# Ledger of designs, part 60: designed miniproteins, single chains

Each design is a single chain, and the fold is of that chain. pLDDT is the mean over its residues in the fold that is shown.

## One batch from the design tools (miniprotein)

Design m2065
Fold by ESMFold2-Fast:
Structure m2065 (fold): chain A 118 residues (1-118)
Amino acid sequence: LEALVEELRRLVEEAMARMSAAEQAYVDHVVRAAEALLAGRFEEAEEHRARAVDALSRAYGLPRELAEAEVESTIQAMLDIRGEDLEAVLRALIEALRFRASPRLVALARVALRRVEE
């Protein structure tokens, strides 16, 4: 497990270093939104959700409706990451990030890494 955690952390750091400021803002806010939801901090979650939508729209020129759908889909995927599945999730994220990194995959990877640290 430790080797998978270190490899995923390395891939996340490499991907983040290659991202635009808007892509990094999307990752930071969507992760914070998911974490706030899990902590029952619904007002904070909504603030970060809105900022993630704005960041994604700015990064890729997406219409607001598509950016909102992508943010909601990403948050749902992050909330679906559970302790029982962590090794399989880490392996899948490592493979996906090696193939083609994306802000969505980096957000999922950051949440998966936090679940291992719990």
Scores: mean pLDDT 85

Design m2066
Fold by ESMFold2-Fast:
Structure m2066 (fold): chain A 88 residues (1-88)
Amino acid sequence: SQQQSQQLIQQGNQLFSQRDYDSAIQQYDQALSLDPNNSQAWLNRGQSYFMRRDYNTAISDYDQALSIDPNNSDAQIFKTSVQNIIAS
């Protein structure tokens, strides 16, 4: 359900704040399996992959966030930042 997806996103966000990026990704994966149209969940999973230095996966997740919400300014900014890191 969308409510269950939102609870999983909140759990993922808590794990992310604790710097447990692997566990955060697992919660976001479950949330996205229930509600794949949540732009914020894609963005937050992308940020978790970025913290793991999995830059290509992070960009893919930011692209998914932007495909759902083209006005997601954080996804646009973070994608550009990661692309600049890879280009360096």
Scores: mean pLDDT 90

Design m2067
Fold by ESMFold2-Fast:
Parts: C-alpha cells; sequence; structure tokens
Structure m2067 (fold): chain A 81 residues (1-81)
C-alpha cells in the first residue's frame, strides 16, 4: 500500500466512525472524527473525500450550535469541489 493509499484508507475509516458517532448523537466526537478524516483525505490528494468530510463536519457543528464554524467549513468544502 502506498502512503497516499494508506492516508485515503485512514480518511475512509475516520469518516465511517464519524458517521456512526453523528447517527448516535455523539456530535463532539463526530466533529473531531470528520476533521481528522478531512486532513487525511487532503494529505492523500483526495479533494472529493475532503469536501465530503468537511460537509459532515459542518452538520455536526450545527448540531452543537456552532453555526459560524459550520459556515466556514461548508465554504471550505465548496472550494474543494
Amino acid sequence: MSEKEKLRLEGEILEALGRMALWVGLYETAAKLFSEAAKKYLEAGDKKGAARSLKLLSEALKKLGKYEEAKKYEEKAKELE
């Protein structure tokens, strides 16, 4: 497995864990996991994966009432698309 393939896989795992955390209402944990997933995807050069993770981070932040932070990550996700 190449370094980029490993980073993309790590992003996929973190995103999946974040989605599970979001579904069960662990919004702070979900936000942290999606933030880490986005970093791994960016390091791997996977802009689509990063954009998806940042949109999910924005959703988790909205659940936490952090609307201004949510907007920032939503805009960052659009820049990557």
Scores: mean pLDDT 88

Design m2068
Fold by ESMFold2-Fast:
Structure m2068 (fold): chain A 57 residues (1-57)
Amino acid sequence: MAPVEETFVVEAADGAAAGAYLARLREELAARGWRVTGVTVEGALGERLRLTVRAVR
């Protein structure tokens, strides 16, 4: 079957929250048959960050 790619955009309060959220999201996506292929983080250290997570299944 052809792979399906999806992009998830989420916001985090800071870098620590972004890291924790990403770890949780990876586990949840893996449980649903998705594999994270890339992550882009937008923002500055100590400020709110926007994460763009790419996944495939």
Scores: mean pLDDT 75

Design m2069
Fold by ESMFold2-Fast:
Structure m2069 (fold): chain A 62 residues (1-62)
Amino acid sequence: EKLREVILEEFPEEYVEDVYRIVTAKSRAERDRLIKELAEKMGISPEELLKKVRDIVIKYAN
């Protein structure tokens, strides 16, 4: 799957499924919660993680 391949370029394998859930989330509230949870797991800010996820969405769309 193209999306999982793009995620794997930017994130360790262990986080690919978590990032996939963020990108495919159906609501803003769910996405925000998932971002916060993964950011805590990775030891980065939710804002920094959101920027990385946005870059993945842009790459996937192109």
Scores: mean pLDDT 81

Design m2070
Fold by ESMFold2-Fast:
Structure m2070 (fold): chain A 61 residues (1-61)
Amino acid sequence: DDEIIEKVAEITGLSKSTVRRILHLHFVEGLSQDEIAKRLGISRGTVAAVIGIYDALKKQS
């Protein structure tokens, strides 16, 4: 859902494309947070924040 992705992007300060890529790599491809961080050249903490915020927002809907 694009609305959830927009909210995650706003909260984390990332682009929507980066948020979508993190979520795809984690939920579709099954990559770990460390693997995603290495692949995208971002911190593991940023990857964890994106996934955690997305999961929290999805549970509220």
Scores: mean pLDDT 83

Design m2071
Fold by ESMFold2-Fast:
Structure m2071 (fold): chain A 85 residues (1-85)
Amino acid sequence: KVVENGGDSIVVAESDKQVLVVDIDVESDGKKTTYTGYVRVLDKKTGKDVLPRKLVAVSEDYEEVKKKGIEEAKKLGKELGLTLV
């Protein structure tokens, strides 16, 4: 099992103090590549998570994970009163 956590980070919403991102982790075993999408809310001053990160999707299709991540992030951003980017 070779795990390379070199993913993508997509900004979906923000405020003056916080940024809401979709992080996509990439895992490959040499036969299959799996993408895991998380929604995170980060403090702009510290870069630390202000809420536990939320697992939103796992797929071999990057675009499906990205779409699901952005959908969930937009919902959470509205619930938290953040401005969509």
Scores: mean pLDDT 79

Design m2072
Fold by ESMFold2-Fast:
Structure m2072 (fold): chain A 95 residues (1-95)
Amino acid sequence: MLPTIDISLSVDQIVELMEQYVDDVIDGLRTYAKLLNLSPEQQKILDETIEQMKKVLEEFKKQAEGKSPQETVDLMRKAYDRIVKIVNDTLLQIS
């Protein structure tokens, strides 16, 4: 489930919101890893997931260059959907 995005935000504010969202997800995954005391193999999967999420964020930031706020919201929604899928697929592998 994706949060509601405020379309009154500037492109820079939307980018900052996306950066904060990715940081929050990474922190959540790291907390989960500590609670489960992950194996080296599971930790490697988590590290690969974090790298994939960072790549999605960088691709989003590049695509947002020169876009309107409305276009940036659409890009952000697609990036959120991709991150949610990556996280869910990872949790199924390490749980």
Scores: mean pLDDT 82

Design m2073
Fold by ESMFold2-Fast:
Structure m2073 (fold): chain A 58 residues (1-58)
Amino acid sequence: SEQQQRQLHQQILQLTEQTSDQMVEVMKKYADDPERRQKLIGELSLQTQEQVQQLREG
């Protein structure tokens, strides 16, 4: 239904906003550690992609 599609879009938007906030925190905390920063940002991106896929599959 259109309502279910809207709810899915809202959930994805909220999830991506949360991930963006977490990425900003990682950038601030690991400003002087680019290797760790890159790894953690990569892990957050992968985790978010997996969660988005699960939302779409459910």
Scores: mean pLDDT 84

Design m2074
Fold by ESMFold2-Fast:
Structure m2074 (fold): chain A 70 residues (1-70)
Amino acid sequence: SDKLIQELADAMVRRAELEEKMPSLSPTQFSAAGVEIAALDWKIEQLKKQLPTEEDIKRAEALAAKKLAA
């Protein structure tokens, strides 16, 4: 569904933004970001299992890529 595609795209964007910022974070912020990335990895896997087709997963990846490029 479009809701799950959007939710997967948003989770992928958040994960990529955290990964990009990690080298510039303080030790406390780095630890917190690591925990959030682990939670996002689990959420992404669950959302991928809920999507009915591989094409829906590709649509979510394309949406995430567009958001990160903007």
Scores: mean pLDDT 83

Design m2075
Fold by ESMFold2-Fast:
Structure m2075 (fold): chain A 86 residues (1-86)
Amino acid sequence: MAAIDEAVDLIKQGKYQQAIDILTAQLRTIAGRPISEVRDVLPRLLYELGVAYEKAGNIALARSLYQAVVDLFPETEEAEKAQKKL
């Protein structure tokens, strides 16, 4: 949770690559866990990673991350926000 908040603050500061690095490190941390154990963190993590890539100019990767949030977690606030980006 704290790592995502730190990454969001970095995005606000224009430090997009640092935010991407933190968010991808967090993804690697949870990669071995069952989906049921990460449902509370994964949609926000994927959405904020999408925002970071979008701000860094990688629109294609950002769109694929937003689509993943919508497809995998359609009942979340993050899915609603991601759908508005598509």
Scores: mean pLDDT 82

Design m2076
Fold by ESMFold2-Fast:
Structure m2076 (fold): chain A 76 residues (1-76)
Amino acid sequence: SELEEVEKKAIELVGQGMALSQQTPEAAAQGAELVAKGYKLAADALRKLGDLEGAKGVEQAGKRAVAALKARQAAM
């Protein structure tokens, strides 16, 4: 289904972003952007389904994940 395709793409983007975040500082910046895009894609899909609370939860999780990646990079 369209939802399953969006979920798969969101998971792939987050996974690729996390993998890049463990490489060079330049790749880590690119990885953080991919993680943000994956969470946004998932949140937008939930909103289209009318799950506003689920969308908000995913957005907050995404912001937390990106913040953690940036904090780790800044502490190196």
Scores: mean pLDDT 80

Design m2077
Fold by ESMFold2-Fast:
Structure m2077 (fold): chain A 88 residues (1-88)
Amino acid sequence: SREDFEKALLQAVGEDTPKPPQEKIDELRKWLESKGLLDQISDWDIENILRLHNYDVEKAKESIEEYLAKGIPLEKVPSALLVELISQ
């Protein structure tokens, strides 16, 4: 569930993890828009993908492309990333 995801995310990155810089959110949003994917993902999901990559936009893009290549839909990518991090 979304609540289970949020709880697991906060445990992985820390409850005091700040919001990603707006510039990085905007950069990732523009990249997703260029691929026609922006309507498949919320701002909350974009922020969480960035948090899971320590605010590294290039690594976030690489991970999204890798998961999409594996047939995972974009809306499931934040959960898939979190499961991978928790399992290691």
Scores: mean pLDDT 76

Design m2078
Fold by ESMFold2-Fast:
Structure m2078 (fold): chain A 61 residues (1-61)
Amino acid sequence: LATLIAQLNAAIDAGCSPSTPVAEAAINYGISTALISALCAATAVKPATVADLLAAAKALL
């Protein structure tokens, strides 16, 4: 979770919009698809955007 949050914050700092689709952000900014998959499996949530994914990750801390 901390690694995923760090990757998402780094992507946003690099110019990724919080409204960017998760799949697009993962390809363009090197966000770990394994960590995204693990979060979705743990929470039963399907985040659509970087902001949704970041919120879901923070909710598990």
Scores: mean pLDDT 77

Design m2079
Fold by ESMFold2-Fast:
Structure m2079 (fold): chain A 61 residues (1-61)
Amino acid sequence: SLVDEFKAEVDKIVAESKSAEELEKKINELLERVAPQLSEEELRQVMAYAMRAITAARRAP
């Protein structure tokens, strides 16, 4: 599914990003690319997943 593909790409961004700023930028770029193809329910799921990843990165050095 698009949601599962999004989550896998977010996990890759989390693993490969060297800073919280880079991670947030790449996740936002992914959201802009994928969001137009998602339903409201799917968008809520990907937004929740993305925000958890960004929040975790902001709390890490």
Scores: mean pLDDT 82

Design m2080
Fold by ESMFold2-Fast:
Structure m2080 (fold): chain A 90 residues (1-90)
Amino acid sequence: GMEEDRELVEKYREELRAAPSIEELLKLTAKWLVESYKEGREDVAANILRETSDIVSETSSPEERKEVIRRLQKMVHYINEGKFEEALKI
C-alpha cells in the first residue's frame, strides 16, 4: 500500500527536487516512470507524476508548466503503448 512505499516515494521526491533544470527533471521523471511501469508499480508511477507536477508548479512559469504537462502526457502515452525508449527521449 501507499504506507509501505512511503520511503521510496520520499527518495524519488528528494531526487526530483534536486534536479538542476526542467529538462533534467523530465529525464529523471521518464527514468523512474519507465522503471515503475516495467515493475507493474502504477501506484508508484502515479506518485512520481504528482510530485513532478508539484515541483513544476512551484518552480516554473504558467507557460513552462503547460509545456511540461504536455510532455508528461506524451511520456505516459508512450509508456502505456509499451514504447519505453520513445518515452525516455521526451
Scores: mean pLDDT 79

Design m2081
Fold by ESMFold2-Fast:
Structure m2081 (fold): chain A 69 residues (1-69)
Amino acid sequence: SSRIEELKQRIEELDRKELEAIAAGDTDTSIALLQERIALYEELEKLGDPEAAERKQASQDRLQLLQKQ
């Protein structure tokens, strides 16, 4: 599916940007990027990607940790 491919490409881009934001200590940007990734994983889960739910949960757990800072 072209939609699944598009979502995976966007997630890879956001993953790279989030890693850079975390390394820079930019918590606000990290939170925003994590929220975008969670939304994309939710779409992948609806499309039947078997890994999407687990990856979404991991992203949500990280978001909670960052929001407690």
Scores: mean pLDDT 84

Design m2082
Fold by ESMFold2-Fast:
Structure m2082 (fold): chain A 72 residues (1-72)
Amino acid sequence: SRAEAIAQLERAIEALRRGDEEAAARHLQAAAELSTDPEAREQVVKGLAALARGDRERAIEYARRAREILER
């Protein structure tokens, strides 16, 4: 559901703020699987790519965008 996807994105953002990249990756992957909105899913995929290159700031920005799309 959208609510479950939003909850996973919130957990991912919190993990990124703590520097827990492993937890962040798990929550972003879960959000991608739960997101039926293509625009939100695209932002989550970009967040995962940013995290893979060590760009935590950009990963947070993409996760926030995905959450904003799902909260519409």
Scores: mean pLDDT 87

Design m2083
Fold by ESMFold2-Fast:
Structure m2083 (fold): chain A 75 residues (1-75)
Amino acid sequence: SLKEAAREALEVLKESEKEDPNNPAGVIGRVMRYILTQVKDKDAAAEVMDIIRNTIVTKGFSVKSVKEALEKLIK
């Protein structure tokens, strides 16, 4: 489901930010790789990827903005 894909992506984001807090582009890149390779629901994966890409286009490489976008999908 979209909510489950977003929840998985959010957990990867939180762990990646803890491991590499000074590299927002690297953190976001790891989340995107996870979605493309590990999320089994390919339709949900495509939607989450589109939301992340749109967030990057509008707000830049901001871990906070990507986190907020993923949190909205879970609610």
Scores: mean pLDDT 86

Design m2084
Fold by ESMFold2-Fast:
Structure m2084 (fold): chain A 58 residues (1-58)
Amino acid sequence: MDERYRSAGEFLVELYRASRSAGQRVAEEMEASGELAKIAAASPEARRVVEELRAQRA
């Protein structure tokens, strides 16, 4: 996996920890662009945050 998706995943994790609502909005934008799955694949921590955010929408 390339470095940009890993860095984006780290950013998402940090943003979510600082602000749950901001992390949710950014994750929705990444999902709309099709990048969220690639970001989740690049980092186990990002994948966990993505799964938690999706569970909140379910």
Scores: mean pLDDT 75

Design m2085
Fold by ESMFold2-Fast:
Structure m2085 (fold): chain A 54 residues (1-54)
Amino acid sequence: MEEEPFSVRTIGRILRLIGDLLENPDPNLQKQLQELMDKIRQQDKLDKEKGLAP
């Protein structure tokens, strides 16, 4: 809660990075992004399943 400035700063940095990546999308980056998203999705699913189906 007290890390408001850090959150905004971090998000800003990430946003800039994404913008740069968008201009020069590398196949490796695309793969990594997809893998990361897949992992996040799986993690969210697992977390939800734990709560939904205890």
Scores: mean pLDDT 60

Design m2086
Fold by ESMFold2-Fast:
Structure m2086 (fold): chain A 100 residues (1-100)
Amino acid sequence: MLSLEEFLEEVIKLYEETIEALKGASNAERRAVLLELIKRVNELFSKVDMSDPKAKEVIEVVEETLARAYTLVEDGASEEEVIAVLEEGRKRLEEILEEV
């Protein structure tokens, strides 16, 4: 199982890798990139230590970010709008990581 700190570090890394993959991507490629991010994050959800009292809050923050990013891609939003949502989500997770 992953500690909450390890989970946060892995999700932040996935967001950074996804932001780079989104730069210059077509609309079809953006959908595939976001689906891969969602798949990898769901695999991490299955491994996170749910005994940590902050785990539920962190999972809810991550799920909200992914839902917003995916909705933007489905609606044909710009590259800049999708990246901004992931950068906001990354910043929020970095703030939580500093508090653990």
Scores: mean pLDDT 85

Design m2087
Fold by ESMFold2-Fast:
Structure m2087 (fold): chain A 62 residues (1-62)
Amino acid sequence: GANAEAARALGERGVEAARAGDGEKAFQLSTLGVATAQDAAGAEAGREGAERAGKESRKMGY
């Protein structure tokens, strides 16, 4: 649904921010992606994207 797609998009944006060196933005987008995924029960793709963004920000020391 729309919320699952939004969560996935936020996760993808978070990964891109981390790759660009913006760990703070990656962390913020990861948090927002998780919250959006919770509104869409079973939105695993969005949650995975948000978790990946979190891991990337952690590698950068955030």
Scores: mean pLDDT 69

Design m2088
Fold by ESMFold2-Fast:
Parts: structure tokens; sequence; C-alpha cells
Structure m2088 (fold): chain A 81 residues (1-81)
């Protein structure tokens, strides 16, 4: 039924918004951690920063995927309303 589909769409949108918020918080934490490592170790922090940079890049790619998925789900929800 249309009501069941609307409920499913809203649940998935809320889930993805929660994931997006978690990614934003983690990226902020990674930026602060990189700043701390640089302030303590300077140029010697490069090896320690590499995994943080890779995680940040992976999270950035995931955020783009979430934004595209949210746009599609919100468009579907708007068509059903």
Amino acid sequence: SGMARVAALRKEIDRLRGEFDAITQRMDALDRERDRLNSIYGPRSHDDMEPLIKESEALSRRSVEIMARLAALEAELARLA
C-alpha cells in the first residue's frame, strides 16, 4: 500500500540522515585528531596522519552516496504525497 511505502521511505530517510550526521561528527573528530598530531609531532606525524586521511576520504565518498540516495528517496516521497 502507499502508506506502507511512505513509512518505509521515511524510515530509510531518517536512517540515512542519522548516518550522515555520524559521518559529519567523525570527520570533525578526524580533523581535530590530525591538528593535534601535527601540533605534537609536526612533519613526523605524516605516517600517523595517513590512516586518518584515508578514513576521511572514505567518509567523504560515503557522504556523497548518502546525499544522492537521500535526494532520490525524498523525490519519491514527494511524488507519493
Scores: mean pLDDT 87

Design m2089
Fold by ESMFold2-Fast:
Structure m2089 (fold): chain A 58 residues (1-58)
Amino acid sequence: SNVAARYIQAAGLVLDGASVGDIVAQTGLPLPDAQALADAYAAGGEAALVKYLRPYTE
């Protein structure tokens, strides 16, 4: 599976204000992983979201 592509798609959905449920439905990420992305964004905005994504996209 292309895990990097799923995380990039999920990040775009978080930035668009999508619900955690919508992220799970559209990307196929597990609920805890989608929730972690939303929580990162809530805690520190786009910068925190980008930092959280680095292990999955680099």
Scores: mean pLDDT 83

Design m2090
Fold by ESMFold2-Fast:
Structure m2090 (fold): chain A 62 residues (1-62)
Amino acid sequence: PLPTEEEVDAVAAGDKEAAERLAKRYGISPETAMRAVRAVRDVGGTPEQASRALKLAAEAEK
């Protein structure tokens, strides 16, 4: 369930379908997934760092 570099780039670029698929995998909203991925990419982060941010967002929504 690690996101690919293509998947992370698509979500960061505002691809709604990619955001919805990623959000479903982590149990969060597409809005939250896009925000987390963009925050990681804004600092030059990796897909692994994006995965960590998405997991933290999922825990925060519990």
Scores: mean pLDDT 80

Design m2091
Fold by ESMFold2-Fast:
Structure m2091 (fold): chain A 72 residues (1-72)
Amino acid sequence: APSAREAVAAAFELLGKERASAEELGRGLEQVVGISPATAARFLRTGARRLGSDAEVFSAEEATEALEAAVL
């Protein structure tokens, strides 16, 4: 399975953007790893909150950190 960083990088490549909402990233992650968009968006928001962030728009680095935080 790809790492969080690899999955996020591939999702942003598909989106053609440098920043994306949790919903947009969820759709990209669905294409890369087959996770449901709703589940991916939930993990992104949960991880962001664990890091003390209320951001609704993510860079690739922010999304990677949020996904890593959501697993712990």
Scores: mean pLDDT 81

Design m2092
Fold by ESMFold2-Fast:
Structure m2092 (fold): chain A 95 residues (1-95)
Amino acid sequence: SMEEKIKKIIELTKKASELLSPEQALLFNMYTIAIIAGLYLAERLSKEQAEQVKKEIESLLDYMIELARQEGNEEAVKLLEEMKKIVKEYFDELL
């Protein structure tokens, strides 16, 4: 279940990256690595620390969504918003 959510996050970010410029795709790939690392880290932390990781990941996702929106890429925005929902579900299951 948790691993399936991580896999879906990877799939969604890959699809979003394919819709962006090469430079933005590289940036989004770097952010995705940070998000995945944060999800695995949260599993090993206290509830309070995991809630802080959730906030940091959600802030990063909001920034990615805004970048895609500024490029006028509505399909990438939808994929990133779906990823944000899965991240929330991940933390709802974890916390």
Scores: mean pLDDT 85

Design m2093
Fold by ESMFold2-Fast:
Structure m2093 (fold): chain A 89 residues (1-89)
Amino acid sequence: SEELLKKIEELAKEAEELYRKATRAVGEGDLATAERYIEQIEEIAKEAKELAEKAKDPEVKKRAMRTAEGIRELARRARELLERGRQAL
């Protein structure tokens, strides 16, 4: 449904905002705060995947899964950013 697509797009925007906050926190050396934001992105990625998998319309499911995969990739990049920050000590 359009409502499912709207919700998953809202999750993508939230994940992007959290990614910017995590990037800033890593840059400031606040790795504990960065990890909390990254954990939130990972939870959003999980929710987006579960929503996409529940879609009954094949076209809606395809679009939702594409957005969910984007959020998962963002979560992966965020975790790599944190790990690089930890190793730069």
Scores: mean pLDDT 87

Design m2094
Fold by ESMFold2-Fast:
Structure m2094 (fold): chain A 103 residues (1-103)
Amino acid sequence: SPLERIRELVEKGKKAIENASKEEIYKLVQEMADEILRLAREIAKTPEQRRLVEGLERSVQAGIAQLKDAIEKGASEDEIKTLALNVLDSLEAGARRLVEAQR
């Protein structure tokens, strides 16, 4: 199912982030966000679900912008990893809301 695939992508991403450089973290988060948002759009069949995807896309875009700013300002590895994990958590939470959105 798309939700199971999203959960697998998030878990894979969290593991990759643990061993990644700052440059790799940014690229990983962007690639994961793009794929998960693509799957979220496939799940969205109703106007309500499409609004949920729009809200998720906006939230994720803000999180990625914060991650980019932190990297450019030389934030610690721990701070960068925390911001990256927050983006992945937002993607998983948003996907759950889409699936729970009734009919």
Scores: mean pLDDT 85

Design m2095
Fold by ESMFold2-Fast:
Structure m2095 (fold): chain A 82 residues (1-82)
Amino acid sequence: SSSIEKKIEELKKELKELSKEMIEKGTEVALARMQLSILRQSGTATPAQIAALDAKIADATKQLDALDKKKAALVAELKKLK
């Protein structure tokens, strides 16, 4: 039982760290989208500026998708131990 308890603690710790990463990446995406919106509203945004923000949003979104899949796997593993 102590072995199972330790595995549960390790999974909970991984989920906590993963949740922090997801919040950080979600914030990066939100800020980049806000910046993109402001630049588009200015009417003076260069194609290079728009492309850079689009790339940043795409990369961060792809990372969030990977983190979400990892979270689902950890949650499923935790449920099997409870």
Scores: mean pLDDT 86

Design m2096
Fold by ESMFold2-Fast:
Structure m2096 (fold): chain A 83 residues (1-83)
Amino acid sequence: NPVASLVEEAERLAREAEELARRSEDPEIKQRLLDAAKAVREAIEEALALPQDSAGTAEAMKLLMEAGAAVRRAIEEARRALE
C-alpha cells in the first residue's frame, strides 16, 4: 500500500522534527521544526480522509510526498544551522 508507506515516512519525519525542536535552544529553529511537524501531521489526516479509489489514492500520495519533502527540508536546514 503506497499510501501506508508514505504515512509511515511522514509520521517518522514529524517525530524527527519534533525531537530536533525539543533539543534546539534557538527559538526560530524550534518554531520552524514544530510548524513543519504540524503541517505534515495535518497532511496525514487529510490524506487518510480521502477515498480509497484511484483518484483519492493519487491525491493522498501527492499530499504526503509534498508534506514529506517540506518537513525533510526543514530538518536539513535545522541540522545545517546547528553545525
Scores: mean pLDDT 85

Design m2097
Fold by ESMFold2-Fast:
Order: sequence, then C-alpha cells, then structure tokens
Structure m2097 (fold): chain A 83 residues (1-83)
Amino acid sequence: GGVEEARRHARRAAASEDGEEALRAAEEAIRAGEASGTVGGQMAAGMGATALGMGKAAGLSDGEAGRLGGRAALEGLEGGLEK
C-alpha cells in the first residue's frame, strides 16, 4: 500500500550511502506518501518535502538533503500513528 511504499522509500533515503539514491528515494517517499490518501502518508509527504527543501536552501548536498528528507518522512509516518 501507499504508506508501506512511502516508508520503504523513506528508509532507503535515510540510510543511503549514495547521494543520488538518497535524493531519489526521498522524492519517491514524498510522492508515495502524497498518493497514499492516508493521514500518515500526507504527514510523511509534507514533512519530507519541507525538510528536503529547507536542507537544500541551507546549502546541504543533495545526499544530505535527501537523507534529511527521508528521516523527516519517517517521523511523519510515526506522527500519523500518534494521537
């Protein structure tokens, strides 16, 4: 499902050693979260996109921004489960 897809991509982004893979996986996590139609997926997409954008604006590398976006997307998925 879309939430599981978002979580898989977000984990890949957060753990990736390759900057291009980290960035791509973060973008995939954001898209999957947005497409999921769930609260957790929407939180993952919003937090992931915000962290990725802010990281790039702060001068982080694509890999660093991607890993940050992945971690933020994972936090968004957890936030969707917390009341």
Scores: mean pLDDT 82

Design m2098
Fold by ESMFold2-Fast:
Structure m2098 (fold): chain A 77 residues (1-77)
Amino acid sequence: NKEKLEELKSEASKLSAQGDAEDKQGNKDKAIELYEKSRELYRKAREIARKNGDTITEGIFAISESVLKLAIENLKK
């Protein structure tokens, strides 16, 4: 439902911001862990949006997942 999507989005956003903070401090391993957790929450939110037929919200979460995937890949260099 909408409330569940907003909660998942809020939690994912918080984890992503924490990952950014760790990356800025040079804590790459912690940043990767936080980004992976954020990505999993966006994946869950996307599945709920898909079940609801909300293609716009599904697309937004898919973009968030892709951004986090690229951030993780870049840090693993």
Scores: mean pLDDT 86

Design m2099
Fold by ESMFold2-Fast:
Structure m2099 (fold): chain A 100 residues (1-100)
Amino acid sequence: MVEVTEEEVEELKREVERKLENDPELLEEYRRLLERLKELGYSNEQLAVAYRMVLEGYERSPGEGARLALRVLEALIRRRLGEELPAAEVEELEREARAL
């Protein structure tokens, strides 16, 4: 319902990077996914949702929550690129991320 500005998206991006700076493996995965999202032309609103998902995952469980959020985003990106992912695999990843 609220329009998301480019400034707000950039702020969320920096907040995620700041929180993940102590977890270099997660930070690398996050940057890789970010590059794909940018290439796919996601809207500011969609990017903000993705960044908030990672932040909320990290706040709930710094290692496991953030990793599950990244796995869900990765599966969604792969599906959008036309990769044939089993529907059950995508649903399982989404369920795991939401349950955590």
Scores: mean pLDDT 67

Design m2100
Fold by ESMFold2-Fast:
Structure m2100 (fold): chain A 76 residues (1-76)
Amino acid sequence: DLAALGVSPEQQALIQRLQAKPVLSPDEARTLAALMSRHAVSSPTHTVSRQVGALIEAAELGVGEYARAVIDEALA
């Protein structure tokens, strides 16, 4: 839950915008993965850490479409 993590309105808007895109570029996927990774470090939930790991892996591979699908599932 992004709101519970204290994510700023600007960061929430960025995350929402990236998730709304039909295809993410590798740079966009990396940005979202970095934001999620930062919040997962402060999260008490191990599930978030696992999902962030998958997002980082997808972004590292440079596969924007795959990264978007992983992000959608991780934030569902």
Scores: mean pLDDT 56

